Designed miniproteins, single chains, continued (4). Designs and how they scored, part 61

Each design is a single chain, and the fold is of that chain. pLDDT is the mean over its residues in the fold that is shown.

## One batch from the design tools (miniprotein)

Design m14076
Fold by ESMFold2-Fast:
Structure m14076 (fold): chain A 120 residues (1-120)
Amino acid sequence: MRELIERAEELFRKLKEEAKKAIEALKEFDPEMGKKVEELVEELLRRGEEALREARTGDEETAKRAAERLAAAAGGIRRLFLSTAAYAKEKGDEKTKELAEKAAKIAEELARAAEELAAE
């Protein structure tokens, strides 16, 4: 349990860093699309941060439900960045594509860690 929470916190920190890089690259290439992706990702990151807080401080039932919400938020972020990578690829923005794919991979790892936490 504790080790899974610590791993989820580390992955969430990395996701915030890589998401910011991908969003900033997209905003340089397409400011309107970058702003839309930023707003959606920031909302999901807020939900994920609240879920991590509940997982750390809550009882077993609260922690399990929080882990399920964290998995959902991470899954949403993953889908957004996969769509962003596909968009960037079509437009010839290789930098944003690579950064978005990296953010999506970290989001997938976070979703898996959260699903494992919810299963315990």
Scores: mean pLDDT 87

Design m14077
Fold by ESMFold2-Fast:
Structure m14077 (fold): chain A 82 residues (1-82)
Amino acid sequence: DKVKKIEEFASKVKDPTIYVPGDDEGQEIAKKVSSKFPNVKVVLFGTGPDAVLEAMEEVKKDPDSTLLLTNSVHLRRVERYL
C-alpha cells in the first residue's frame, strides 16, 4: 500500500519531501498526502521520462525526500534512459 509507505516515511522524517508524478493518480495521491500530513512537502513532476530523471536527481540532493512512482509506464520510460 503506497499510502502506508508514505505514512511510515512521513512519521520518521522531519519536514519530508515526496516527489509524485503529475498524472491523475499522482495528483490524487498528492491531495490525500497533503490533507493527512500538512508537514509533508509534495512536489508534482511531469509525466515525461526527463521529468522523472530530474525528480530522481532532486531526491539524491535531499536526504529527507523520496520518489513515489504511481504508474508502471513511468518505470518503463526511465528504463529506456538507464
Scores: mean pLDDT 65

Design m14078
Fold by ESMFold2-Fast:
Structure m14078 (fold): chain A 85 residues (1-85)
Amino acid sequence: MALKKAQGHIKLSETELGREILDGILKMESAVAKIVGKNTGLTDLANEIVKLYEETRKAAHEGDLEETTKLMKKINELKSKMDKS
């Protein structure tokens, strides 16, 4: 719907949720890595990235194209983080 798209533009100015998700994933990776080692932490981070990707798909289905774009960028950043380890 056009109305939903317009709200999407405003919502993009509020990246708090995206930042909180990223912070949570980073903390989770650190905690898991401390226990079992980096391999387990990377696996957990990968699972979180997959989950975030599914949310991106949902946003697209709801017509939030700009939010979808922002979420895709976040997924790319998380993959970069996982690679950096």
Scores: mean pLDDT 54

Design m14079
Fold by ESMFold2-Fast:
Structure m14079 (fold): chain A 90 residues (1-90)
Amino acid sequence: KLKELEQKALEEARRELERLAREAGLSEEAIRLALEVIDAQEAGDTEKAEALLKELAASPEGERVHRALGEAQRAAYEKYGAEIEALLEA
């Protein structure tokens, strides 16, 4: 069940990112790049994830996108983190 909870956490992060990005008025390009970061991290492609994060940091919306991405990740792990940790101990 650990893989299922990790997948649910990633899905929650994607949903929360889109919600926060829409509320913050981010461009479609910034939202696309942020979603690609999540996808690259899920795939274990650390080189691609780091390259995308550098592109975001260089953009005029980079700080806002970074904040939204961080909030989305935190929300996902607040929702599923305890269950994931419990499975790792059991």
Scores: mean pLDDT 75

Design m14080
Fold by ESMFold2-Fast:
Structure m14080 (fold): chain A 90 residues (1-90)
Amino acid sequence: DMEKEAEELRERSIRELSRQLIEKEKPYGAELTLEGAEILARDVMEGKEPGLAFPQTPEGKEIAEQLREAGRKAEEMKRKAEEERRRKEE
């Protein structure tokens, strides 16, 4: 359950924050499609540096940090779920 919850947290964060990133960066000339923004959000969540000379706005930088935080939290939940599974099997 917690492993599934961690995956759901990752997917939800990518979807929600990708849409916000498009909205906040659009006035500054960022040509982001929803698909491109989701790929970029996934890369940021996995600890890769975002390219495309953005985020340009303070709000965009905040969203990128929220993506990194969500990724760390999901990974932590997944590790705890694996520990619980091993404890129940032993």
Scores: mean pLDDT 70

Design m14081
Fold by ESMFold2-Fast:
Structure m14081 (fold): chain A 122 residues (1-122)
Amino acid sequence: MSERERLELLAATTRLVIGRLEGDMDMVLEAIERLQELPEGPEVLRILAETIIPPISIDPVEAVERAVEVLLEVARRYGSPEEQRRIEEAGKEAIERAKKGSKDVTKPLRELREELERRLRE
């Protein structure tokens, strides 16, 4: 897998996870369609299908912890050590925000997505 393909896979996976957490069906569907086009994308969709990520509005801590667990699993299989570390950092911040009852719990994950998508444009 090329660096570009890995970044596309991680960006699409992050988008899907954010969409699940925020209840954004359009974002979820777009991310699924993109993953289906990528190498190893079907395997990532299998990993995601095995994990139920509830919307943040139902159980914010459980939702974010499950989302981060899936992102780390995908990053461990397909990401670089740097990408794994960045996902761990963003995930820890999102979990801490959820535990504190913060208004914008997904912000660290959205910033991670923007970082990955920016790298794809370069």
Scores: mean pLDDT 84

Design m14082
Fold by ESMFold2-Fast:
Structure m14082 (fold): chain A 80 residues (1-80)
Amino acid sequence: AASEEELALAKEALEKYEEAIKAAKEKKPEKVIKLEDGTVLTVHPDGKIEVTGPDGRSVVLSLEQAEEGVKQLRAEIEAA
């Protein structure tokens, strides 16, 4: 099982990722969301979400990929 601290970080990540997905769906101008672990989510005007980890590595996700990631994260939280 995940530690209580890891579970708390995962729950915050879930909330921030859902905020990014909502911003992408609403077609808002570029939005930047910073997580406690140092991860940065950048919502691009085209609806793509860029995830930059604390190590500076970036991955660009489509809206569908981001929604699938949130689904997986939610399942992991429920399993912990």
Scores: mean pLDDT 76

Design m14083
Fold by ESMFold2-Fast:
Order: sequence, then structure tokens, then C-alpha cells
Structure m14083 (fold): chain A 52 residues (1-52)
Amino acid sequence: SLVDIAVKKVQDLYDKGEISYSEFIRRINKVRNLYKQGKIKSEKEAIDAALS
């Protein structure tokens, strides 16, 4: 799913040490909320949500 793509990208950033654990949790919650609101409709939007 598009959520899984976004979550995997956030996980990859955390595993590489590019983001803190607090940023990891914040971005996962953001992705979840955007998906529930129907705002993640493409792979690009999923990745963009993971990167911010």
C-alpha cells in the first residue's frame, strides 16, 4: 500500500541515522493522518510525506 511505501522510507531514514527517534514517530503519525484524510494518493505523495 502507499502507507507501506511511506513507512518503509521513514524507517530507512531512521536506520541510516538521518532522523532522530522523535522525528521517526512524528513522520509515521503524519503519514498515518494524511492517509486517513485521503491525502496520499500516489507513490510520490507517499515519499514526499516521508521526507518531511
Scores: mean pLDDT 84

Design m14084
Fold by ESMFold2-Fast:
Structure m14084 (fold): chain A 92 residues (1-92)
Amino acid sequence: KMKILEELVKKGKELGNKGLFELAAYSIIEEAINTGDLKGLEEKVKYLGLSKEAVREALEFVKAWYRGLEKATKEEVPEEIKKRLEEIEKLI
């Protein structure tokens, strides 16, 4: 898992492609939402050297995806997911 994220960050720096940083940040945010491991999120962001901007952009993408899923399925986003999103937002 981490080796792929390291490669995405490396390629993002080499190519000047901010989207690759956002993709790495997206993966880390999804893992934190699934596991509840916010400390692991902080440690991975620091380890990979991800900017606050990349993490914020990825978080907004995740929020938009859950809003779209809720509208498409007509099912409310689980309260646990909503709380984890709020906690991640406060962390960055």
Scores: mean pLDDT 78

Design m14085
Fold by ESMFold2-Fast:
Structure m14085 (fold): chain A 97 residues (1-97)
Amino acid sequence: MVTLSMSGGGTYQEGSSLTLTATASGGLAENLQLFRQAPGSDRFTRVAEDAAVASSATFTISGLTVADTGTYYQLGVDAATGELVWGPGVQVTVTAA
């Protein structure tokens, strides 16, 4: 089974760009998807998708607003087994300019 990790969390200014890098180890992941959970919400919103079979994917969100604040999660499929795998969440905070 692959293990997913992600980098690029932190604090960003409104109007800037956010880059999150997802990495698969122990194999390849397919259909990497990026989800955001807003603060205090039990809902996950899909914000990006990469349909490639890969060991990494880069997700760039430009023109950040304070509404982009949340915990970002990745979901992938283990290319060898077809098993769904979740990566750890990263916190993103967008501050008003």
Scores: mean pLDDT 80

Design m14086
Fold by ESMFold2-Fast:
Structure m14086 (fold): chain A 105 residues (1-105)
Amino acid sequence: SSNIKKLKKIKKELESLVKQFKEKIKNNDVEGAMNTTDQIIHLVLEAARLTKDPKVRAQLLEIADQLRDLLDKMFSSSIDEAKIIGEKMIGLTKEAIKLIDKEIS
């Protein structure tokens, strides 16, 4: 279906954004990491819209909300705090990728 094709593209884009996010954090580019997180949130929300399973949709929406809360915390954080927040963001994004993968399978 067209939705499965779109979900496959979102999964690939999220995997790429995780790599970009890790690089931004390594370079102490907190602003770049925050901008990457905004892109991740938008893709997770789009994935939620494209899923037919209401449980998967609810889990993706919860991940997007948690990422938004962490993004708000990162804005006010030190570099060291931003790295800790970043690890939580990576974990949540990987969880979203796993949920999307189940929907595609």
Scores: mean pLDDT 91

Design m14087
Fold by ESMFold2-Fast:
Structure m14087 (fold): chain A 56 residues (1-56)
Amino acid sequence: SMADAIQAALSARYGRPVPRSMIDVAQGFIDSMGMPDSYMPSVADMFVDTDFRYSA
């Protein structure tokens, strides 16, 4: 699925496991804003980047 592909790509990019819950939060944001799913990679990357910076 797209979510599986995004989770795998971001986990590889950031060098640590990305929890599926972060992908799900990004999808919920996209759905609530009426944005097309084509924005998912960018929105998910933003959420992961923010969380990893805050959690470091």
Scores: mean pLDDT 79

Design m14088
Fold by ESMFold2-Fast:
Structure m14088 (fold): chain A 74 residues (1-74)
Amino acid sequence: MDEKILEEMRKIYQELMKKVREKTEEKGFITADDLAPNEALALGHGSRALQAEAEGKLEEAVEHAKLAIEHYKK
């Protein structure tokens, strides 16, 4: 169920990006302290998953999406 994994990752990525946007709006920048380590890793893997999906690399996209979900749920 690749589409379900990618959909779950996109929801997580959107939630984290909303948090990043809110912190950036509040103070004009974001620091390591504005995100928990697991949230930062989830964003990194989510970004890579979206890039791989855009490049047509579905297997790589799903792999990174799974890692993003795993880190977010910690």
Scores: mean pLDDT 77

Design m14089
Fold by ESMFold2-Fast:
Structure m14089 (fold): chain A 89 residues (1-89)
Amino acid sequence: MGALGRVTAVVKKDVPGGELAIAVSEATRGIPGVRAIVIDADLRKTLKPGDEVTVDVLADSPEAARQAMEAIAKALESLGLEVKDIKIE
């Protein structure tokens, strides 16, 4: 059974897009059953306070999706984003 997870966060300080991409990749590395991650942000630029970032996770199971979303949320908060919403679809 597959699952889609979504984490939505708001930028609170300047964050280089590349650093956000690396942090999300590292946070989900080693979580079994994560198939794909999509970051809805312009990662070629420095993200500014007030910018919204959405990270979608395609996983083999709701459990894998939850683990990935929790890891992503923690990584985003460590970079200075505020997590607003976490959903499983």
Scores: mean pLDDT 85

Design m14090
Fold by ESMFold2-Fast:
Structure m14090 (fold): chain A 60 residues (1-60)
Amino acid sequence: SKVNNLKTQINNLNNQIQTLEDQASRLAGDGDVDGARTLLDQAQSLQDQKNSLNSQLSSL
């Protein structure tokens, strides 16, 4: 169903966001502030995609 497809995509985005945030934390700990910022920006982009999918799910 469309609902199940959207939920699967949202779950995949959640996993990707957590991975990027974990990697960003490691880079920040290693002193790579610019690398950490880049990964957090990518995580924010995925969060925006997730918010869009949640809006689609709410509209069904």
Scores: mean pLDDT 90

Design m14091
Fold by ESMFold2-Fast:
Structure m14091 (fold): chain A 71 residues (1-71)
Amino acid sequence: MTVKTRTTNTTTGDQDATVTVVVKAAPGSVVTAEASSSGDKSTATADADGWATVSVKVAGGPNTITVTVTD
């Protein structure tokens, strides 16, 4: 079992936004994205081709989005 975590800093203006993350992983991997400012978490499972799409709500201002891939 391999776990890879990547943290990305994203700055959003004064408006709430939705950030979409597209991840290439091994088929069946669980992809979790978490926004630090809003506390929103979204989870997706990579499809048979190894693609996962995860969308999280972010609050206005500076945000850190942590993407974790577990296979």
Scores: mean pLDDT 71

Design m14092
Fold by ESMFold2-Fast:
Structure m14092 (fold): chain A 61 residues (1-61)
Amino acid sequence: MSALEIFEEAGATPEQFGIISSTVSGNTGTTEERKKLAAGLLESRAGGSEEQGRQFGDQVG
């Protein structure tokens, strides 16, 4: 499943796609680390915590 499809399923907005994509791209250590970061951001979104996405944006921005 592509990141776009996962984000659409989670109900992410276009702005969220940009932020999450940039954050995951910035954290390129390993494929597993990128998956963990993406999963964490998506789970945070589904769990109702938009603050995590914002913090990751600040961290890698």
Scores: mean pLDDT 55

Design m14093
Fold by ESMFold2-Fast:
Structure m14093 (fold): chain A 63 residues (1-63)
Amino acid sequence: MIGKLSGGQLIMLVGSLPLDVQLRVYELIAQGMSLREAIEKVASEDEEVREIVEKKAKELYEN
């Protein structure tokens, strides 16, 4: 699902997540990960975060 999103849509997705998750994503980016890689990493580590990311990605794609 995430692979279908543009860079702008990925930014919108992150902005729609809880602040704690957003900060984690930006911390990973600061460590050298791309935006897409950072989102995929947090989604792979936490099943709850993964479900939120997949749901938001679908909403953004369906718009």
Scores: mean pLDDT 78

Design m14094
Fold by ESMFold2-Fast:
Structure m14094 (fold): chain A 90 residues (1-90)
Amino acid sequence: SVEEELRQLADQLYGTAQWLKSKGVPKYKKIADQLEYAADLIRQGRLQDAADTLKALAAKLKKDFPDPDYQKFADVLEGVADKLRELAEQ
């Protein structure tokens, strides 16, 4: 169901945020805070706002961090944002 997919996406974003915070690196905390915010928006049913938050974070990661791992992570976040927009239209 759409509700189950949204719950899983929110849980995955929150879990990734907690993992990043566990590293104790200040730059990861800022990324984690945005992921938690997006997860909270999904849980509130604010799917367009969640998608916009993740897309903005992805753009910032691509601009500020030229490392391939950050670019790959940004691509994943863009994919999640696209899926949230698709689910919002159902």
Scores: mean pLDDT 84

Design m14095
Fold by ESMFold2-Fast:
Structure m14095 (fold): chain A 109 residues (1-109)
Amino acid sequence: EDLKIGELFLLRVYEKELQKRIEELSGDPEKAVELATARYLLALVQLEIAKLFGDKETQAKYEKLRDEYRAELDRLMAQASPEVAAQARQWVEDFERFLKTRRKKVEEE
């Protein structure tokens, strides 16, 4: 129970930081790729929170948002400079790996 509660608090911290980042990036067209990346990562965090509660309806909602935001991010990365696309791709890969590692740790301990 302590590990799941600790994981929830950690995910809530990431949720708040990503929400704040999205607000800071909103309205700046030069930050479109970074904004799309932050939205995708927020959907991943919200999906993991829904999984911890076993809320299948909320989980399905965030799975749909994840897929929609990922498609938009991929579209924007295809139009961006190679450097901007590589940075966004690295951030996504690192964060996805982090979330998978955290979930496995909670399940093992």
Scores: mean pLDDT 82

Design m14096
Fold by ESMFold2-Fast:
Structure m14096 (fold): chain A 85 residues (1-85)
Amino acid sequence: APSEEAKELHRRFTAVQAELRAENEAAGRDLPEEDAKERVREYQLGLLRELGTPEEVLREIEALPLDEALERIERIFKERFEELT
């Protein structure tokens, strides 16, 4: 059975995805596509920092092109979830 920690991470991850969808919808209406993606990256980097991702890794992601940064961030979230399940 999933641990309480795995259940809590799943709830937080689901809430984050809902917030990201809401932000993307709002940003997509009012902001240029490039600015909307940048806002998503900023939000996701904040979450990775909260999860204890090393600062050197965060800085490496920040140096990547926007689309590559977003792909790498999503992969890290999936890996963190799998570690707790």
Scores: mean pLDDT 69

Design m14097
Fold by ESMFold2-Fast:
Structure m14097 (fold): chain A 93 residues (1-93)
Amino acid sequence: MSAEELERRIEELLERIRELAERVDELYEKGVLSPEEYRRVVLKLVSAALLAVGARVSLDLGDLEAAEADIRAAEELLEEAEEEIKEAEERAE
């Protein structure tokens, strides 16, 4: 629960968001995802990105508890997005 650990977790979140965004775009381009499915996953990734930004702001203000809470919320959204992406990839045989 050091500031350095929280900063690394924020960096990891932003990297995961980028990776998942590339994967969801590829699935949509291949016609595997409907526009509704694509929109849902993209909104989760955008929400996770906003939480990561909020966590960085809290960290800059020295509020480690608020930063950790935002990081955890972002992690949960990314887990949901990753599960939907994986299910779509399995359909794309």
Scores: mean pLDDT 87

Design m14098
Fold by ESMFold2-Fast:
Structure m14098 (fold): chain A 64 residues (1-64)
Amino acid sequence: DLEDALKRGKNLLEATEKFLELASKLQKGEATDREVEEVIEELGKLSKQAADVARSAARRYKAK
């Protein structure tokens, strides 16, 4: 579903923004190991879901 795909894409973008914000905190020495672990785990889950959606769409278009 397009709406679900867009929602998951938006969630992946937001997770990426949180990761970049955390990287900024790391440069300032303020980020904890726990915060880094949580962001990486969240980004990994969303990234996998986005890849699965993209593969499904590609197969559908390839089949005509």
Scores: mean pLDDT 71

Design m14099
Fold by ESMFold2-Fast:
Structure m14099 (fold): chain A 62 residues (1-62)
Amino acid sequence: MNLTLSQVKDIVEGSLSDREAEFLRDLINSGVGVDPGRISFVFPDPKVRDRVLDAMKKLSST
């Protein structure tokens, strides 16, 4: 499934920055599941990482 940046931002209701939303869009579009290790390498700040992980959970809970 190909998500746009706008669709990701709508799902997370503004909890992510544009950079974080772009990363999440690319991660979902690549078909990669939730990988905390990969997210930690891209976002070493735990607060940023936790926001991205929460957004991933929202995208998975339909």
Scores: mean pLDDT 65

Design m14100
Fold by ESMFold2-Fast:
Parts: structure tokens; sequence; C-alpha cells
Structure m14100 (fold): chain A 115 residues (1-115)
């Protein structure tokens, strides 16, 4: 029973992470156009890459990596909030990415509660 619930949560989190990965390229491209957000855009891409790696490790190897994935989701949200603040032209894309990262975080927290 609990194994099925955990797997369903992982499937939902993977879906949101895949959507976040797709939006990541759009946010980074738009934020980087003027050069003023180059460092934040680079940090954001790096954070999403690290989050994907930690997520894959947690799903395959067990709960020990879940806390690292949650931490990386939080760091991703923080960088996206800074991007949205600095550039109104990317705000809608950044807010969509923030929503997806928050959904991934919420699902990871639920998975952690079941272990």
Amino acid sequence: EIEKEIEELWEKAQKYLDELSEVTGKVAREAGKSGKLYDLAREFVGNVGALKAAFDRARKEGPEAIDEAIKLANETIEVLERIAQEDPSVRDLANKAIELAKKVKELLEKIRELY
C-alpha cells in the first residue's frame, strides 16, 4: 500500500521536474539576453541540473538523498524569485518555474514523510 503511494508521488514529482527542466532553458535564454542577469541565469541552470541529479539518486537509491533534493529545490526557487524581481520581461516564465519547483518540493516532502 505505502509502496504504491510513494511510487505515485515519485511519478507526479518527475512530471513537474520534467516541466521545470523544459522551462529552465526558456528562462535562462530570456534572462541572459541583456547580460545583466547572466550570473543568475547560469546559477539557475546549475541548480536545476543539480536538482535533477539529486532527484534521480533519491528515487533510485532511497530516502537518504531526498533532503539534498529538497535543499536544491529551495535554492532553485530562491534564484528564480531573484530573476523575477530583476527582470519583469521574464516574470511570467520565472513564476511558472517557481510553481513547478514548489510542486516538486511539496511532493518530495510528502515522500520523506512516508519513510
Scores: mean pLDDT 82

Design m14101
Fold by ESMFold2-Fast:
Structure m14101 (fold): chain A 80 residues (1-80)
Amino acid sequence: SELEELAEKVEKAIEEAIKAGDMEAELRLTMVLIHIAVEKTILKRLEEKNDPNLEKKKKEAVERVKRLIKKAAEELGIEI
């Protein structure tokens, strides 16, 4: 899924932050992973309820996560 691909990119950025000893980047990006986990949990609940707008809500969740990643990258001065 698009959310899983975004989570993998953030996890890789966390690994690079750990190797660089950048604890602030590690913690900030870990918070982004928590937000992705929350979005995934919400979508799972909507799927279980057969929500008729599931595909639209999936796209909206992906766009929210992309914005969070972009803001974190810009604020930390890194590329993700």
Scores: mean pLDDT 88

Design m14102
Fold by ESMFold2-Fast:
Structure m14102 (fold): chain A 98 residues (1-98)
Amino acid sequence: MRLSLEELNTLYRPNEELKKLLEELGVEEEVLTLQEILGAVMSYAAIHGLTDTNSTTPESLIVDVSNSPLGKILGVDSFDWRNEKEIAERLLKHATKV
């Protein structure tokens, strides 16, 4: 999951579904960098307790999103925090490059 600084600084306009998730985090900007979108998504998962850290698997970095708006946006039931590039590619299906 190696994203270049140029990729992270690319500007995107989130669609309605992604924008709604970002607004729940207090993000009001109509245009965001990929880095800002990724940071917001990671914050969303942490705030909503979608991590497996409070279970019997505290070493797991796998996030269960099967019953969340984030899961619908990503099109997956779970993801690995370490696979940021795959998460980015899935998120960008719900954003338009500016």
Scores: mean pLDDT 71

Design m14103
Fold by ESMFold2-Fast:
Structure m14103 (fold): chain A 113 residues (1-113)
Amino acid sequence: MGEEIIVAELSAEKGITPDAWEKLERAVKEGIPVVVLLDEEEFKKAGITDPFDPSTLVGRQVWMLALEGVPIILYGDFKKPPHPNIYVAKNDDELEKIIEEIREKKLVPKPSP
């Protein structure tokens, strides 16, 4: 069978890159489940302590994606925000489990008005 899930990585410096955007658009057009991945180590190296700060480009993009129903996975020692589409994975085993749960639920983003 074809790919069951698309993983798009968010850049701490640039937010949604052109490659990540193409993956998100493909997921919507083809009805494939998609997740957005944020790495704590990358964000720390970029000097970003809060990836959810709505005053920043990255924070606005994270909230936009979560509100559009795109599941977001925070990889590392993040505090989970009170949002149903945001997940925290502290290690590779937790990351794989969350990705599998999202795949099984077939969570596809819906276009927002």
Scores: mean pLDDT 72

Design m14104
Fold by ESMFold2-Fast:
Structure m14104 (fold): chain A 75 residues (1-75)
Amino acid sequence: SLEELRKRIEESRKLAREIADTLLDSVYQSLLDALKEMGVSEEELERIKSLPRSEQLDALLKMVFSGKSLEEYLK
């Protein structure tokens, strides 16, 4: 029935969201750990966390791959 199909779609969407959230959290944590290993200060990490969520990932990736500080990124 159409109702069973709708319920299965909603369950699949909830599961996909949980998987996506877990993967995003893992990616953020791995990037934060990499930056800490590179010697980035807690103040710089707090500035990254203050950015919009869409910009946080880009900032983390740029800092990890270029070795630049957050101050250089925000210029």
Scores: mean pLDDT 71

Design m14105
Fold by ESMFold2-Fast:
Structure m14105 (fold): chain A 87 residues (1-87)
Amino acid sequence: RLKTLEELLKKGAAALGLTLEGEVTSDEEAKAKLTEVMTAELSKVLSEEKARELAELAAERLITGAEATEEDIALGEEAEKIVAEKE
């Protein structure tokens, strides 16, 4: 289930690599780009609202390495259930 999210994170990391080569090291710019890519992919199986929230969480974790909060974990778990159960 989270294999899709992991694959999206991998794609995001590749895009971030290209962004870093372009001298874009700003967390904000990189996060926006990763969030856009992940939201587009997740929106195919989730509502846009849920996809955006999950994508933002994933992008932030990937770029800044920020700790996941209880709310972030709950949001990710809810999105995972939606993806798994195709709600």
Scores: mean pLDDT 55

Design m14106
Fold by ESMFold2-Fast:
Structure m14106 (fold): chain A 73 residues (1-73)
Amino acid sequence: SMKQRAVSLLAAGGILMSAGEYDEAIELLEKAYELGGDKEEVIRELEKLARKAEEAGDFESARRAREKAEEIR
């Protein structure tokens, strides 16, 4: 189902975030939302990604993640 695919994409996004693959993680989190993933969960993951990217010095990915979270909110 699309909902189950959304859950799988959320999990994959979290794994990519842990690996420092921020741009790919943002794309998967956006896709999870499009497939009916939980809005608040997607926003929380995007905000978590933004903080992690900023701490890693990836300010562009941090900005993109925050913009996507606000777009969804």
Scores: mean pLDDT 85

Design m14107
Fold by ESMFold2-Fast:
Structure m14107 (fold): chain A 62 residues (1-62)
Amino acid sequence: ATMLDRALQAEEAAKQAEAAGNLEQAVKGYEQAAILFTILDREDLAAEAAERAKELAQKLNK
């Protein structure tokens, strides 16, 4: 798979985990997607994934 395929797979897995209430897995998936999108110079997608991970991580720490 390409690096883009891996980024999209990580984002999809994170969305599925979030929908299932698996917030810890969702955070990991969004963080992975953000890293991969950053490497791909997709700043908009990286920022979206990073922000979603941050929001969910805050819920886990409360």
Scores: mean pLDDT 83

Design m14108
Fold by ESMFold2-Fast:
Structure m14108 (fold): chain A 67 residues (1-67)
Amino acid sequence: DAAEKAGAALEKAVTSKDIEEQRKAGEEAQRVSGASSLALDGAGALLATGALTPREAGERLVRQGRA
């Protein structure tokens, strides 16, 4: 499930304390979803504040990347 993979990768990107791990996780979220970097930043901010669950963030990224 692309949404599940994108959400999990984005969660890792926003929660990881290692810069390289954050970068690789962000690249994976973008690769899986096809979303722009701006869409990743927006969904990541909402995920980090608890406004979205990882699943909801992944669904949003896949929707934006395929629209």
Scores: mean pLDDT 79

Design m14109
Fold by ESMFold2-Fast:
Structure m14109 (fold): chain A 100 residues (1-100)
Amino acid sequence: VTPDQIQHMRSVGDSMIRDMQDRANSETDPSRRQQMMNLIRQTQQMMDRVMSRADSMSVDQFRSVVIQIMGLGFQASNYIRMGQYSQMQSLVNQMNQIVD
């Protein structure tokens, strides 16, 4: 993995986090807002761990992990909007397994 590839994926991840923050700020239900904020924090922590380990990964592994975390994070945010917190937590558990 090159520094330019890491920087590109950081930019993509930061864009996703901004979109999630905008969704949280637009959420009128306090419980859903809190769940969204918790998801954002967990996703940021996962992305930081992946970025810190990028040098130990192949380019394909790094891209795959980042894409999977972003995809699962997006789907988890959809479950929060539906009030399905159990399904959201299942996806968060999958994200943690991918990062570990």
Scores: mean pLDDT 81

